Designed miniproteins, single chains, continued (3). Designs and how they scored, part 72

Each design is a single chain, and the fold is of that chain. pLDDT is the mean over its residues in the fold that is shown.

## One batch from the design tools (miniprotein)

Design m10492
Fold by ESMFold2-Fast:
Structure m10492 (fold): chain A 55 residues (1-55)
Amino acid sequence: NAADVLAQRLAELAEQKARELIEKGYLTGDEDAVIERARKAGYNGGLTVYELRQA
């Protein structure tokens, strides 16, 4: 349904934003873990740099 499509799109955008922050040097460490956490956070409608750094 539309809600599932929106949730999937938000997760994809969260992954893309996480990769961008890693490339810019704002995030370091285990990139795969950071991206996976960003994807999961995207399903809940929000993502912060703080949460990504916790990965």
Scores: mean pLDDT 62

Design m10493
Fold by ESMFold2-Fast:
Structure m10493 (fold): chain A 94 residues (1-94)
Amino acid sequence: SMYDFGRRLSQLRQTVQQQYQQGRITSDQMQQIMQQVGQVGRLMVDRVRRGQRMSPNQQDQVIRYVDQARDAVLQGNSDQAVQYLQQAGDVVRS
């Protein structure tokens, strides 16, 4: 559901902020990841506004990519986190 996606994005934002505060990622890396999180969130809002429902498979794919982005952040792989969030955005646009 859209509520589950919002929860997952909030968890990712919290993880990114924690990693930044611990010095595990740079401010530039945090900004890039947060920009992508914001974009995925906006795409979801736009889809709801258009009255277009995501299929269960699309929902599972978005959740999987967001979870993979969070894992990448925890591993210090900011570029991979950005790529997973871009993939999530592509699914939301589909």
Scores: mean pLDDT 87

Design m10494
Fold by ESMFold2-Fast:
Structure m10494 (fold): chain A 91 residues (1-91)
Amino acid sequence: GPSMQIMNEADERLSKAKTPEEKAKILKEAIERQKELTGKASLDLLLLAAYLYIEAGKYEEARELVLEALEQAPDSPAAKRLLEQVDEALA
């Protein structure tokens, strides 16, 4: 479906990206395309983009994506763990 097509396109672009920040930007574009086509972003895509922003030291951008993931899945252990990492880094 459309979400899988967006992810496959993102995966190809990710293979050519050099830095975590570049990869996170590619995934953020994929997130916005998913929202336009399906009304929501994939949980896995939000968490992967957040993880890459953490690796890039972009904690504010990572936090925004983690909070969006928690809106969709409030009990996600992966999202809660990433939020703890981001909040510790921003403290």
Scores: mean pLDDT 83

Design m10495
Fold by ESMFold2-Fast:
Structure m10495 (fold): chain A 85 residues (1-85)
Amino acid sequence: MIAELRERVERLREEVKELVRNKASLEELEKLAAQIDALIAEVDALPASPEVDRIRLELDILLGLVRMYIGILKIEEKNQLKKLL
C-alpha cells in the first residue's frame, strides 16, 4: 500500500537525519544506502502510477544525499591519512 511505502520513506529520512546529526560512521551510512537501494527495487516492481513515481524520486534524492555524505567522509579520511604522515 502507498501509505506504508511513504511511512517507510519517512522512517529512512529520519534515520539519515539521526546518523548525520550523530556523526555516523562510514559503515553505518553505507548500510543505510543499501537499505534505500533495496526499497527502490521494491518500488520499481510496483505498477507505474504518479504516487509511485513520486516515492521513487524521493528515494533517489535521499540515496543521493547519503552517497554525498559517504563521499565527504572518504575525502576526510584521505586528508587525515595525509596529515598522519
Scores: mean pLDDT 80

Design m10496
Fold by ESMFold2-Fast:
Structure m10496 (fold): chain A 75 residues (1-75)
Amino acid sequence: MSAEAQRAREQQLLNIVMQALDAMDQRMQTMDPAERLRIMAEMYRATAKQMEEMGYFEAARKLLQKAEELERILK
């Protein structure tokens, strides 16, 4: 596969998983805010690890950055 095709596939998968994680977060609006943030950070980290294992390093990096952003909000 060409580099362009690989990057397009990676970006498409990233968009799909980001949308799914956002939908999950929306469904947890009635949870304790700190617990919700912790769960979401864990989900982003788990998804990042899966993407890295599949060779999608840029997608993994972006998901990991999101997890770290959420963890930074936790006090």
Scores: mean pLDDT 80

Design m10497
Fold by ESMFold2-Fast:
Structure m10497 (fold): chain A 74 residues (1-74)
Amino acid sequence: SMADVEAEIRALLDARNASASVRAYVADLMRGVAAKLAQGQRPSEEELEGMRAALEDLLGPEAAEEIVALIRRA
C-alpha cells in the first residue's frame, strides 16, 4: 500500500540521517505519486528516471534505487 511505502521510505531516510530539506523534497515527490495513484495513473518511466537522478544527487545511488523501487511497488 501507499502507507507501507511511505513508512519504508521514512525508515530509510531516518537510517541515512537525511536532512530536513531532503525529507521535504522526498515528501513532495511522494505527494505527487499519491496524487497520480488516486487518479488511477502511475508515474511514467521518464518521471521515475528523473526521480532516481535527483535522489542519487541527494542520497547516493543505493538509496535512490531503493526509493524508486518502493515507489514502483506503491
Scores: mean pLDDT 84

Design m10498
Fold by ESMFold2-Fast:
Structure m10498 (fold): chain A 76 residues (1-76)
Amino acid sequence: MREELEEKRERLLELIRELEKLAEEGKLDKLEAQIAAGVALLELGVAELLASKGAYEEALKLAERGIKIVEETLEK
């Protein structure tokens, strides 16, 4: 279960790098990209805290929510 959270963390960080790249290229609004990345990182931070307390199911759901936010922003 820890490995699943690690995979989601890596995926989210990859998506955030793509988000930053598109914003720098002018293909995505910089403020929108910053907001999406910030919210997603907050969700991941709470997910990691929940996982540290053994709440892995809740942690995975929160990490997935963060991924969804970045993916939706990349579709714009």
Scores: mean pLDDT 82

Design m10499
Fold by ESMFold2-Fast:
Structure m10499 (fold): chain A 94 residues (1-94)
Amino acid sequence: SKIEKIKKEIKEIVDKLIEAASDNPQLRAFLEEIKKRIESDDIEEQKSALTVLVSMFHPNVVPVVARELGLTLAEAQEIRDKIEKLKKEFDSLI
């Protein structure tokens, strides 16, 4: 399904973020929980997890998240744009 394709793309992003969060165990644990919720068969859990992931990359938070993940601001902004696109696609299917 289109939802399964979106889930796979989000999981790929989250896996990269988990790898980047190697020096931040709290952020890593948070991202692992987001991945678990996205992998669930519950659409409401998937929607909630995706909403939280988008909030993590909100404009006011992006500079802090970039620093914690060892990303440039530009890299973090590209990730934000990709997550927002995937959320819009997800919301169009539910």
Scores: mean pLDDT 83

Design m10500
Fold by ESMFold2-Fast:
Structure m10500 (fold): chain A 88 residues (1-88)
Amino acid sequence: MKEKIEEIEKEYKKWMEEKNKTHANTTDEAELEKLAEEVRPFVAEKLKEKLLAEGAPEELAERIEEAIKAGDLETAQALMDELYERRK
């Protein structure tokens, strides 16, 4: 299950790098935070879709999506770990 979070994190990081290039290689911290806020909902939706496709309970997938949208990555990871334990 951790592998799915890592995959999404890699995609998120790639997307952030591409957006940073589009912003003329800015190193402005506020601009980077704005980019993170823009992609967070996209990453959350994509992760939810993958979890549902793997047979995750809809309630847990929704809670993970909400946690990511809120920027609470610790809660999102804890819920992913719980999902992994439930599938063993």
Scores: mean pLDDT 67

Design m10501
Fold by ESMFold2-Fast:
Structure m10501 (fold): chain A 67 residues (1-67)
Amino acid sequence: MKLSEEAKKKLRELLSKLTATPSQALKDEILALLEKVLPKDLLDGFKKALSIGGVSARAALHDLLKL
C-alpha cells in the first residue's frame, strides 16, 4: 500500500475541507481518490472507519498520510 505525493497532497486538501465544512460530497471525493490507490480490503476498512466517524476516521486518515 503506497500513496504518491500528489495523492497525499490531494487527501490533505480534502481532509482540511472536510474538517471545516463536513459534507457527503467531500467524503465521496476522499473515497474515490482512495479507491484508485488502495486495495479493496483496505478501502472497505477505511469506509467502516469513516462510518464510525470522529477519532477513528481521523486516525485512519492520518495513518494513510504516513505511508
Scores: mean pLDDT 69

Design m10502
Fold by ESMFold2-Fast:
Structure m10502 (fold): chain A 83 residues (1-83)
Amino acid sequence: SAEELYEEALKYEENNEPLKAAELFYELVEKYPDSKYAAESLYKAAKLYDEIGDTEAAKYLYKKLLEKYPDSKYAEEAKEKLA
């Protein structure tokens, strides 16, 4: 479920495994785009890719957040990251 992927991604983030965490957050968005976790997971994935230095992946995901979840509270943050 979306909740199970979200919880698993959080555990990898807590265990200092940012790439695996980002991959699971992105998988949640792909499999469960209408989930209440989707916009937040896309934002977290983008932020984690940025933190590990994958700036191109981060930009791609921030743009996707603005396109797919423009009304989410994360959309404003995504705009700031792309400026």
Scores: mean pLDDT 87

Design m10503
Fold by ESMFold2-Fast:
Structure m10503 (fold): chain A 77 residues (1-77)
Amino acid sequence: MEAEELAERAREIKREAEELIRRYPDNPETVLLARQAIVLAELAILYAEEGDVEGAKIYVKLAEEALEKAREEGERF
């Protein structure tokens, strides 16, 4: 159950990061950070699917941090 919840959160982060790239395609810092969030979210999904809850939690947190930085960069411009 916790693994599936982490996978779903990671999918949400990935979706939000993709929306940021669409909203700020000409901002290279936002795009880079959003792409990092997508990669980290993909890793969280893989760890969750393998049943590694601790690994999934770490990558969800890292993906959330990257997404927040991407959002802040987009909002700055």
Scores: mean pLDDT 85

Design m10504
Fold by ESMFold2-Fast:
Structure m10504 (fold): chain A 71 residues (1-71)
Amino acid sequence: KLEEIAERLRKILTPEEAQKLIDEVFNEIDKELEKKGITAENLTPEQREAIRDKFYEKLVEKIEELEKKRS
């Protein structure tokens, strides 16, 4: 799954653009955690897994939007 995401990013974005997109997704997740009152110190292993899954889901959604716009 990670390899597929990386390959899709390489096909549509430069390394700099890909990093910017990744930073945008991290920023969105940070804002969501802040709204819920969750801090890095208070994350359970289950919450860390959920955050990882959410990160990949958001990243894939943004990739799909970019692919659609370029088509």
Scores: mean pLDDT 75

Design m10505
Fold by ESMFold2-Fast:
Structure m10505 (fold): chain A 64 residues (1-64)
Amino acid sequence: MEELKLTATGVGVPDDLLRALLEHELRELVREREKETGIKLTLVSVEVRRLSDTEAEAVGTVEV
């Protein structure tokens, strides 16, 4: 089991848009990792947390 973590900062960005961007980037990161390693990964969970007024974090758990 492996965790992939992304943090993004957005000024004046609605929470729903920031969440969607982080989830999209996290899924792209998983697919790029699959492409580079040749190993099929399953994204089993995604958690998005708001850290501050302008910052959010996404954590995805992947399994081989």
Scores: mean pLDDT 72

Design m10506
Fold by ESMFold2-Fast:
Structure m10506 (fold): chain A 71 residues (1-71)
Amino acid sequence: SQSSQQLGQLAIRYANHRGKDPEKVEQERQRMIQVLVEQLGLSPEEAQRRVDQFVADVDAGLAATEARVAQ
């Protein structure tokens, strides 16, 4: 769906800007919340919770990847 594609693109942008551009990281995070609220009909609280979980999962995956690259 369009919302799934938008969330996927925002997730990629979040990953790309993580540790490089705090303003863009926050913008991508807020856009993910907006997509969940506007396109999927979640409450702002539910959207925030889901984005927080997604961010935690991405951060864990990127930390593992960064550890490999540092070798």
Scores: mean pLDDT 72

Design m10507
Fold by ESMFold2-Fast:
Structure m10507 (fold): chain A 53 residues (1-53)
Amino acid sequence: SAETQRQIAILQARILALQSELYMGEKTGLLSDEEMAAIRRELQTLQDQVQQL
């Protein structure tokens, strides 16, 4: 459905934003281990949501 396609696009955009944040955090060393773990958990959750759609 169009709603499903829109939801996938929104989730994929959020995934890309979080991947960029994680990459910059690792590159700069400005994120704590806890903050990086939280981003990785959110990425897993979003990927699981995409897989369900």
Scores: mean pLDDT 88

Design m10508
Fold by ESMFold2-Fast:
Structure m10508 (fold): chain A 68 residues (1-68)
Amino acid sequence: AIEDMLAGFMKRKGKTEISLGELVLFLQTHGVSLTPEQQIALDDLMKKKGKTQISLGEAVEAIKKAKK
């Protein structure tokens, strides 16, 4: 459900990637919040990959972890 909503949101925005801040805001709007530890882990992953934005696949993995 939320993974499909995120994919639709990104498609409407013409984006293949989103920033960590945009992902956190989207998730909070849909009743899902990343913990500070999950946000730090995503920031570290992006930094290691030399990225400023998260792909849909990486965002889906973050959502799955947040739902547990």
Scores: mean pLDDT 71

Design m10509
Fold by ESMFold2-Fast:
Structure m10509 (fold): chain A 73 residues (1-73)
Amino acid sequence: SMDQVKLMARMLALHSEIYLAYKRKLDPSVIEAKLEEFERLYKERKDILSPEDKKRVKQILEEMKKILAEAKK
């Protein structure tokens, strides 16, 4: 559905924004805020995602957590 497409687009945009913030060496708090928004979107809207998209989103979430941990070093 269009709602699923829009949700996935926003989540992928947040992933890209987190990676860009990390690459530009921005303060880790910027990454934390974007990760919190990603987790909020997943918690509120996960039921509209396909099982395949849910797995992809979980993988992206783990990657973003690793980026945050690396940024805090």
Scores: mean pLDDT 84

Design m10510
Fold by ESMFold2-Fast:
Order: sequence, then structure tokens, then C-alpha cells
Structure m10510 (fold): chain A 100 residues (1-100)
Amino acid sequence: SMEDEIKKLLNEIREKANEKINEELGVKDPRNMSEEEKKKVNELYLESFKEVAKELSKEQLELILKYYQSNIDLLESLGMGDSEEAKLLREVAKILEEEL
């Protein structure tokens, strides 16, 4: 299914991001992270997204982009458009759009 394809791709991205995060920061509880370390986690996540996006087909890029756009729209509808979560989702959407 389309949902299974999205989940598979997101899991690949998360696995790559976790490898980079563990290499740079070690295995650390997110609750014990500084604000600088949290920023680094987001940067490494975006780098992992960028690497995976280069290997995706146009159809996979469009599928994931639509998923992220739907999540951004949901956050905006809930008054959370200026949240750090919404900002991160927009950075991901920008990466996907740049590969299309």
C-alpha cells in the first residue's frame, strides 16, 4: 500500500539519522540533551533526509512530499504553524521539492 511505502522510506531515513546521531553525540536520552545537541539532532536528521531523497524515484518523492505537506497543513489548522515541529517539516518538504 502507499502507507506501507511511506513507512518503509521513513524508517530508512530514521535509521540513517540514528546512525549519524549516535556517531556525533553518542547514545543519549533526549531528555538529557542540551538545546545545542537538539539542534544538532535536527541538522543530522535533515542531512539524512537529503541523502535518501537523492536515491528516491519521482513517484516516491511526490508520495513523501504529499505526506509531509498534509502534516504541515494539519499543524497549521491546529494553530501550530510556527512550532519547531512545523519548521522542521517545512525544511524536509523543501529538501524533497529540490530533488523533484
Scores: mean pLDDT 81

Design m10511
Fold by ESMFold2-Fast:
Structure m10511 (fold): chain A 84 residues (1-84)
Amino acid sequence: MEEKRQEVLELAREIGIRFEELYAQALSLPPEQQPEALEMLREVQALVSQAGRLVDEGRYDEALELLREAEKKLEELEAKLKSL
């Protein structure tokens, strides 16, 4: 239990930091490219919020699955921004 909780908290922290960095980058994009990047960030925010509710319920395995999905979406966005 404690190990899974720590894993969730650590991953959530990493996602939060990366989200902040990518959000700043998205806002600096040309107007034509911003909507897609911002939509991906909204999807990440929704997944993190859902995971937070699962953590409050002690459902750490399900929270980890949602956080890993959020991390993958951030990796996809980061790759997209790096190619610009």
Scores: mean pLDDT 84

Design m10512
Fold by ESMFold2-Fast:
Structure m10512 (fold): chain A 94 residues (1-94)
Amino acid sequence: DEIEKRAKEETVEEITEKLSTAVRELGLKLGGSEEGAEAAAEVAAKFARDVASGEDPGLLTAGSEPSLHELKAKLREEAKKRTAERKEALLKEL
């Protein structure tokens, strides 16, 4: 049980960090300001953390909802898969 909790927590953190970093780098590469790239990364991090944790993202807007629903579904599936893999790895270390 403690192993499952740890695996889930580590998975949420990894997904959040990767999406945040990717959005920040993309923003800078497209000629955005450092402040704008950081703000976009922060929004992406909150979305990733909420979705990977199994919570509804508070940043969903009606106009973007179809694309964000698809992203949410894929991100949740990836989080479940990665959590299971991490749990198995942690169990082998015991």
Scores: mean pLDDT 73

Design m10513
Fold by ESMFold2-Fast:
Structure m10513 (fold): chain A 85 residues (1-85)
Amino acid sequence: GKKKTEEGLKLMEEALAYAKEGNLKEARELLKKAIELFTESGNLDGAQAARAALNAVEMAEKGIISLDTAVKLVEIALKLAKEAA
């Protein structure tokens, strides 16, 4: 329900903060937990937004995209997740 959706959004906000610091490992772990919370709450749009953010973080870890690009993609995903809530 609503509480799990709110917890998922908070985890995405924390993941964005860690990504901005270059701590991609913690950002990845928080985004995985956000996906789980959104899925359990039936918020499939929020879950998909969190998956998009996770993919961006993983691409930055692999050097496929820049950290700055990954941060922007996580910010966009967080906006979409908030709109879906």
Scores: mean pLDDT 87

Design m10514
Fold by ESMFold2-Fast:
Structure m10514 (fold): chain A 116 residues (1-116)
Amino acid sequence: MKVHVYVANSLEELKQLKEEILKNGKPGDIYLVIVTEELFLDSEARKLMRELEEEAFKKGATVVFLSDAMLAHLVEKETGVPVPSLSIETLRNLKVPDEVIERAVQMVLDARKNPR
């Protein structure tokens, strides 16, 4: 299983990522899309995110959407270091190991499997 990581800061970037993920979608792969919290709360963005999840699922791929705030909270849990808002680029600039990012993705997937 491979984890692919993308960042979207606008509706236009999210539309471009939808096209890219649907072109490159492989069964069993995970596509993690980091979005801003404002974009995550936008109704048009959420509709496009849902459409992408449904279309990717039909191809056997899993798409997971995280705000940078959600990812920061997962990194805080793994590292014990407070990080109020981070993108994947910021995490890499801080030299956060890819294994920590993959673990954060797995935690999100496990939570989705057993929602409470």
Scores: mean pLDDT 71

Design m10515
Fold by ESMFold2-Fast:
Structure m10515 (fold): chain A 68 residues (1-68)
Amino acid sequence: MLELTEEQLKLIRENTELLSRLAPEKVSEGVGLTLRAIGAAIDGALTGDYEAGLKGMREELERLRELV
């Protein structure tokens, strides 16, 4: 079962705010990074490797921060 922790919810909230600040020409790349972050969270939940999921989410979020 996919369970979202407070830490994952915090990362999703920050991701949403960063996406809202992107220039139109960067939106496609920002959406791609967001999908990768969600994928990492899902993989972590499904495999039980929660720390690997959080690491993947943080790595993609850092790339998204660089686009703003």
Scores: mean pLDDT 77

Design m10516
Fold by ESMFold2-Fast:
Structure m10516 (fold): chain A 95 residues (1-95)
Amino acid sequence: MEEEVIEELIEEIDRLLKEHFGRGLSEEEKEELRKALRELLENAEEILATSSSAVTKRVAEAIVEGKKEGNAAKALAEELLEIARELIEKYEKAK
């Protein structure tokens, strides 16, 4: 279940990058992203407590709340996709 959500998230990010920036993720970038997403899921509580980054705290907080509902991987995916959409909108508006 978690692995499936992570793979779907990677595919969605790849699609958004291709659509808005003309290139997707390389196989190496997909592997690095997969490892980062797993680390976020495993260490969300520690990251939330120690990080000074607003974006990192936002993602970690979503995972912690998702864990309470049994939907940590889904919460991670939804929050990252929302952040990606916000960044794309800002980038397009600035160009």
Scores: mean pLDDT 77

Design m10517
Fold by ESMFold2-Fast:
Structure m10517 (fold): chain A 81 residues (1-81)
Amino acid sequence: VSRAQAQALLDALAQFEAEGLARVEREGNTFTVTLADDPVGQALLTELLARVEDAGLARVEREGRTFTITLNMSASAVESL
């Protein structure tokens, strides 16, 4: 996983949170993203996360409106972003 790809994902998640489409929490290399009740925002974030997983950047798990994203890099590497 490149630092630039990881940073781009973090920037995208921050933008979703800034627009009120999601709440983002970080713990080490794991991000918990809780979607707002907005079907368009849900579709856009689902599409983004599918591309991230296909690119091998992260493992993505979905439970209802909550996504758990585990980056394919160490917690220490994520801290240096």
Scores: mean pLDDT 78

Design m10518
Fold by ESMFold2-Fast:
Structure m10518 (fold): chain A 89 residues (1-89)
Amino acid sequence: MLPEDFLERLERAAELLREAVKKLNEGISKGDDQLILEAVRLAAEAARLFPGMYPFARWLIDEARKAAKSPEVQAEIDRLGAETDAALR
């Protein structure tokens, strides 16, 4: 068991999730689908790095999907969500 490595992964995943929340809020406030998509990518990365983040990442991906306006971006969010689900289920 490597407690330092575990905490480093948790800290990095938490940083990614914090960035994801920031990008999602910015994307929603600006109507910027690309920022919303970046938030989904960061949340998916956080969940892959630390599976315990999966419920939070899933919530963020669902919120991003509701907020996105472009059909192309909506499809990409659905794809990233499905890949995240497949990797962690």
Scores: mean pLDDT 85

Design m10519
Fold by ESMFold2-Fast:
Structure m10519 (fold): chain A 73 residues (1-73)
Amino acid sequence: SILDKMQDLINELGKQAKSQETKDVIQSALQSVNDLKEKVQAGKLSDLEISIQLARVLSLITEAQLLIEQEKK
């Protein structure tokens, strides 16, 4: 599923994270995708709520990627 692919990507980014700031963003992203997976499995979210949570997780992934790029310099 898309959520499993997002979780895999976050885990890969987590292996590259060096600063505490980047690690904190990675942890927030992992918590958000895991919470979303549980709520989707339980049937607790509307399509709109799923879309909002997906956008939130994507935002955190983007933030983590930008922080990792800064760490490589």
Scores: mean pLDDT 84

Design m10520
Fold by ESMFold2-Fast:
Parts: structure tokens; sequence; C-alpha cells
Structure m10520 (fold): chain A 75 residues (1-75)
């Protein structure tokens, strides 16, 4: 089963995402909104990327995250 921290980061990204499933945010800001440490958030993001649920691209000091809800529902 998916861990609580992984689910929390996923839910936080969904809440912030636009209609295309995209959000531009720093890892620090994402951690603050998820109520987790930066280290825990980074590990959760790596798991979500490995599962194909999240993609990220660096944009300056921020990341553009793309969330795939269909991939999450297949877990």
Amino acid sequence: SIGENVKRVYETLLELADENGEVVISQRELAEKAGLSVSTTSRALSILEGLGVVRRRKVGRRYRYTVDEAAWRKL
C-alpha cells in the first residue's frame, strides 16, 4: 500500500494543480503546504515519479509538477 506521506504529497499537489494537472511551486513551499519536512517531501516525490504519477521539470528555483490521476487510480 502507498504510505501516508506519499498520499499527503499527492493530495497536496492535486489541491494546488490547475485544470491540466500542473502546478509550479518550490519544494520548500510544497513541503510547507503538505505539513512535512523538505526531506520527507523529496522522498515522497521520488516515489511518485517512480510510479509514473508525478513528473517534474525545473523552472528557475521552482518545479513544474504534472500529476497523472489515471496513473494514481491504477495503484
Scores: mean pLDDT 85

Design m10521
Fold by ESMFold2-Fast:
Structure m10521 (fold): chain A 86 residues (1-86)
Amino acid sequence: SAAEELLQQVLAALEAHIALLRALRAASTDPDFVAQLDRLIAALEAQLAQLRAMQAAGQYLPASVLQAALQHVQQLTAQILARYAA
């Protein structure tokens, strides 16, 4: 269904964002920044696990919520890439 496709896009976007943050963490030598990244990665991994658990339980997620989540993750990824390109 369209909702299942959209959820898969959200999950993929979150996984890609987490991978980007892990790469950023590996490249950083600032302990305060590394600590901030570790907290953010842990929070996003917890969110990913929760979304997967809801999917496994067959819980209906509104398309508007999934679309907003997808846009938000894409915006955060773009902001990080723009900051690193500058």
Scores: mean pLDDT 81

Design m10522
Fold by ESMFold2-Fast:
Structure m10522 (fold): chain A 70 residues (1-70)
Amino acid sequence: MTVTVTRTVTVPRSEDPWPALQAAADAAGQEVRAANPGHTVTLRGLEAETTRADDETVTFRVTSTFEVTP
């Protein structure tokens, strides 16, 4: 079974966004595991879409896709 979780992350333009995107995916994975006790939850995909960019920050919509198996 596939489960998708979406989060919004704002990162300074001067910084690598990957640590923040990975943290969002990790938090989403914890939520999916809590909702599916006894199941195996595996991260299958991480997509980031830029929703806003200004002079100082970039805002991403982070979509994490998980495979949930018995």
Scores: mean pLDDT 82

Design m10523
Fold by ESMFold2-Fast:
Order: C-alpha cells, then structure tokens, then sequence
Structure m10523 (fold): chain A 68 residues (1-68)
C-alpha cells in the first residue's frame, strides 16, 4: 500500500490530466483504508488535486473524496 501510494503521488504530478484523473480515482480507494496513515496521505494528495489547474481533475478529486 505504501508503494502504491508513492506511485500515485508521482502520477499526480503528470503533465497529462487523464493520468492525474486516474490517480484521483485510485487515491479515493486508498482514502477508504483502515490504516489512518495511508488514509491521511491519500486525502492530502486528493486535496492537492482538488486545486488542480484542470477542472476535470478537480471534479475527479471532489468525487473521490465524497465517495469516502
């Protein structure tokens, strides 16, 4: 889970908005984790994507947080 979280965090820095949208969806799944540290880090990354320059990325991050 830590390795997946690290990989997804790198994907949030991708120049491709589709890649960042995919990262938001997967981070949303990690935010449901019973591990509080994984949940907190996933929510922090989703918070960054919620302020992304691309409105589609921001929408995906908001949807992921609401699903938690």
Amino acid sequence: LEAELERLTELTRSEDPETRIEAARRLGELAKSPDARIQMRALEALGVLARDEDPRVREAAHEAVEAV
Scores: mean pLDDT 80

Design m10524
Fold by ESMFold2-Fast:
Structure m10524 (fold): chain A 64 residues (1-64)
Amino acid sequence: MDGELIKKTADSYKELSKVMPFKKASEIAGKAAIKALEMIRKGASLDDAIEYIEKEAKKAAEKA
């Protein structure tokens, strides 16, 4: 994984772990990272992938 994606995934995990259990936060951050990698594989930009991870983390935090 690109270093920027790793950092964004870790930041999202930290943010989610403030509002939900560790296991749930880890699942959400991990799924978002996998989807972001799929987006890049299909031709999306790194910025689009990072934005996707941020959006998913924010939605999950609001739901918690």
Scores: mean pLDDT 78

Design m10525
Fold by ESMFold2-Fast:
Structure m10525 (fold): chain A 78 residues (1-78)
Amino acid sequence: LTPASPLAVTATKVLGLLQKRGEMTPEEIAKELGVSLETVQEAIDLLEKAGLVERYVGEDGEIVYRLSADPSKAKDLP
């Protein structure tokens, strides 16, 4: 397995936060983890590409992210 990079560590923490909180903006995640918004956005992009998180538009028009509630919605790429 790939050695734990700072990005991989951040991605793991993001998954844990979304599991506990449900939905969060990248800015809220950055504040909770004490990391830069840029690092959080990179981690979220990685998780979204892996089908582990979903992008959602909140009531205020902001982008929020949550854990994939239904794995059937994500298609596995070989």
Scores: mean pLDDT 73

Design m10526
Fold by ESMFold2-Fast:
Structure m10526 (fold): chain A 64 residues (1-64)
Amino acid sequence: LTEQQRLVVYHEVGKAMLDSGQPVLTDEQIDEVAERVAEKTGLPLETARKVVRELNDRIAADVA
């Protein structure tokens, strides 16, 4: 990932967490965020989904 693509991932994940009021995204929310990341960065949807999920999993581990 480029630094710009990584910043988009962080921003979209953080915004979704604030909007949901939860520290961890559901699978449905991950899909929605991944679609927005793919649109903004040009990454394939599958790649966007993978990086969004990896970030979500790291955040979940840190707050456990």
Scores: mean pLDDT 80

Design m10527
Fold by ESMFold2-Fast:
Structure m10527 (fold): chain A 96 residues (1-96)
Amino acid sequence: MSDDQRQQAQQQSNDLMDIDVDRSSQDQNYFDMMISGYQSILSRNPNSSVSWTGLGSLYFVQGNYDQSIQYYQQSLSLDPNNTYSQQQLDRSQQQQ
């Protein structure tokens, strides 16, 4: 996995954590943009485990644990050594 792809996915995850909770309407638009961004990456590189992890994290933050689980499982099918996706998959399953 390239450092650039890892940095981009981590930066987008960090951007989510920096979202101002007082901007709920902007938060939804931001989630839609990030989802679209990861989907665009995956349309060109479906083997990007980091992008699947990014989608999982976005849906986890939105409380959609079923979708989050599916995306983390997809990430792990491509990169079984992705410990972050393993931990987040377990966490998502605990929320159900």
Scores: mean pLDDT 72

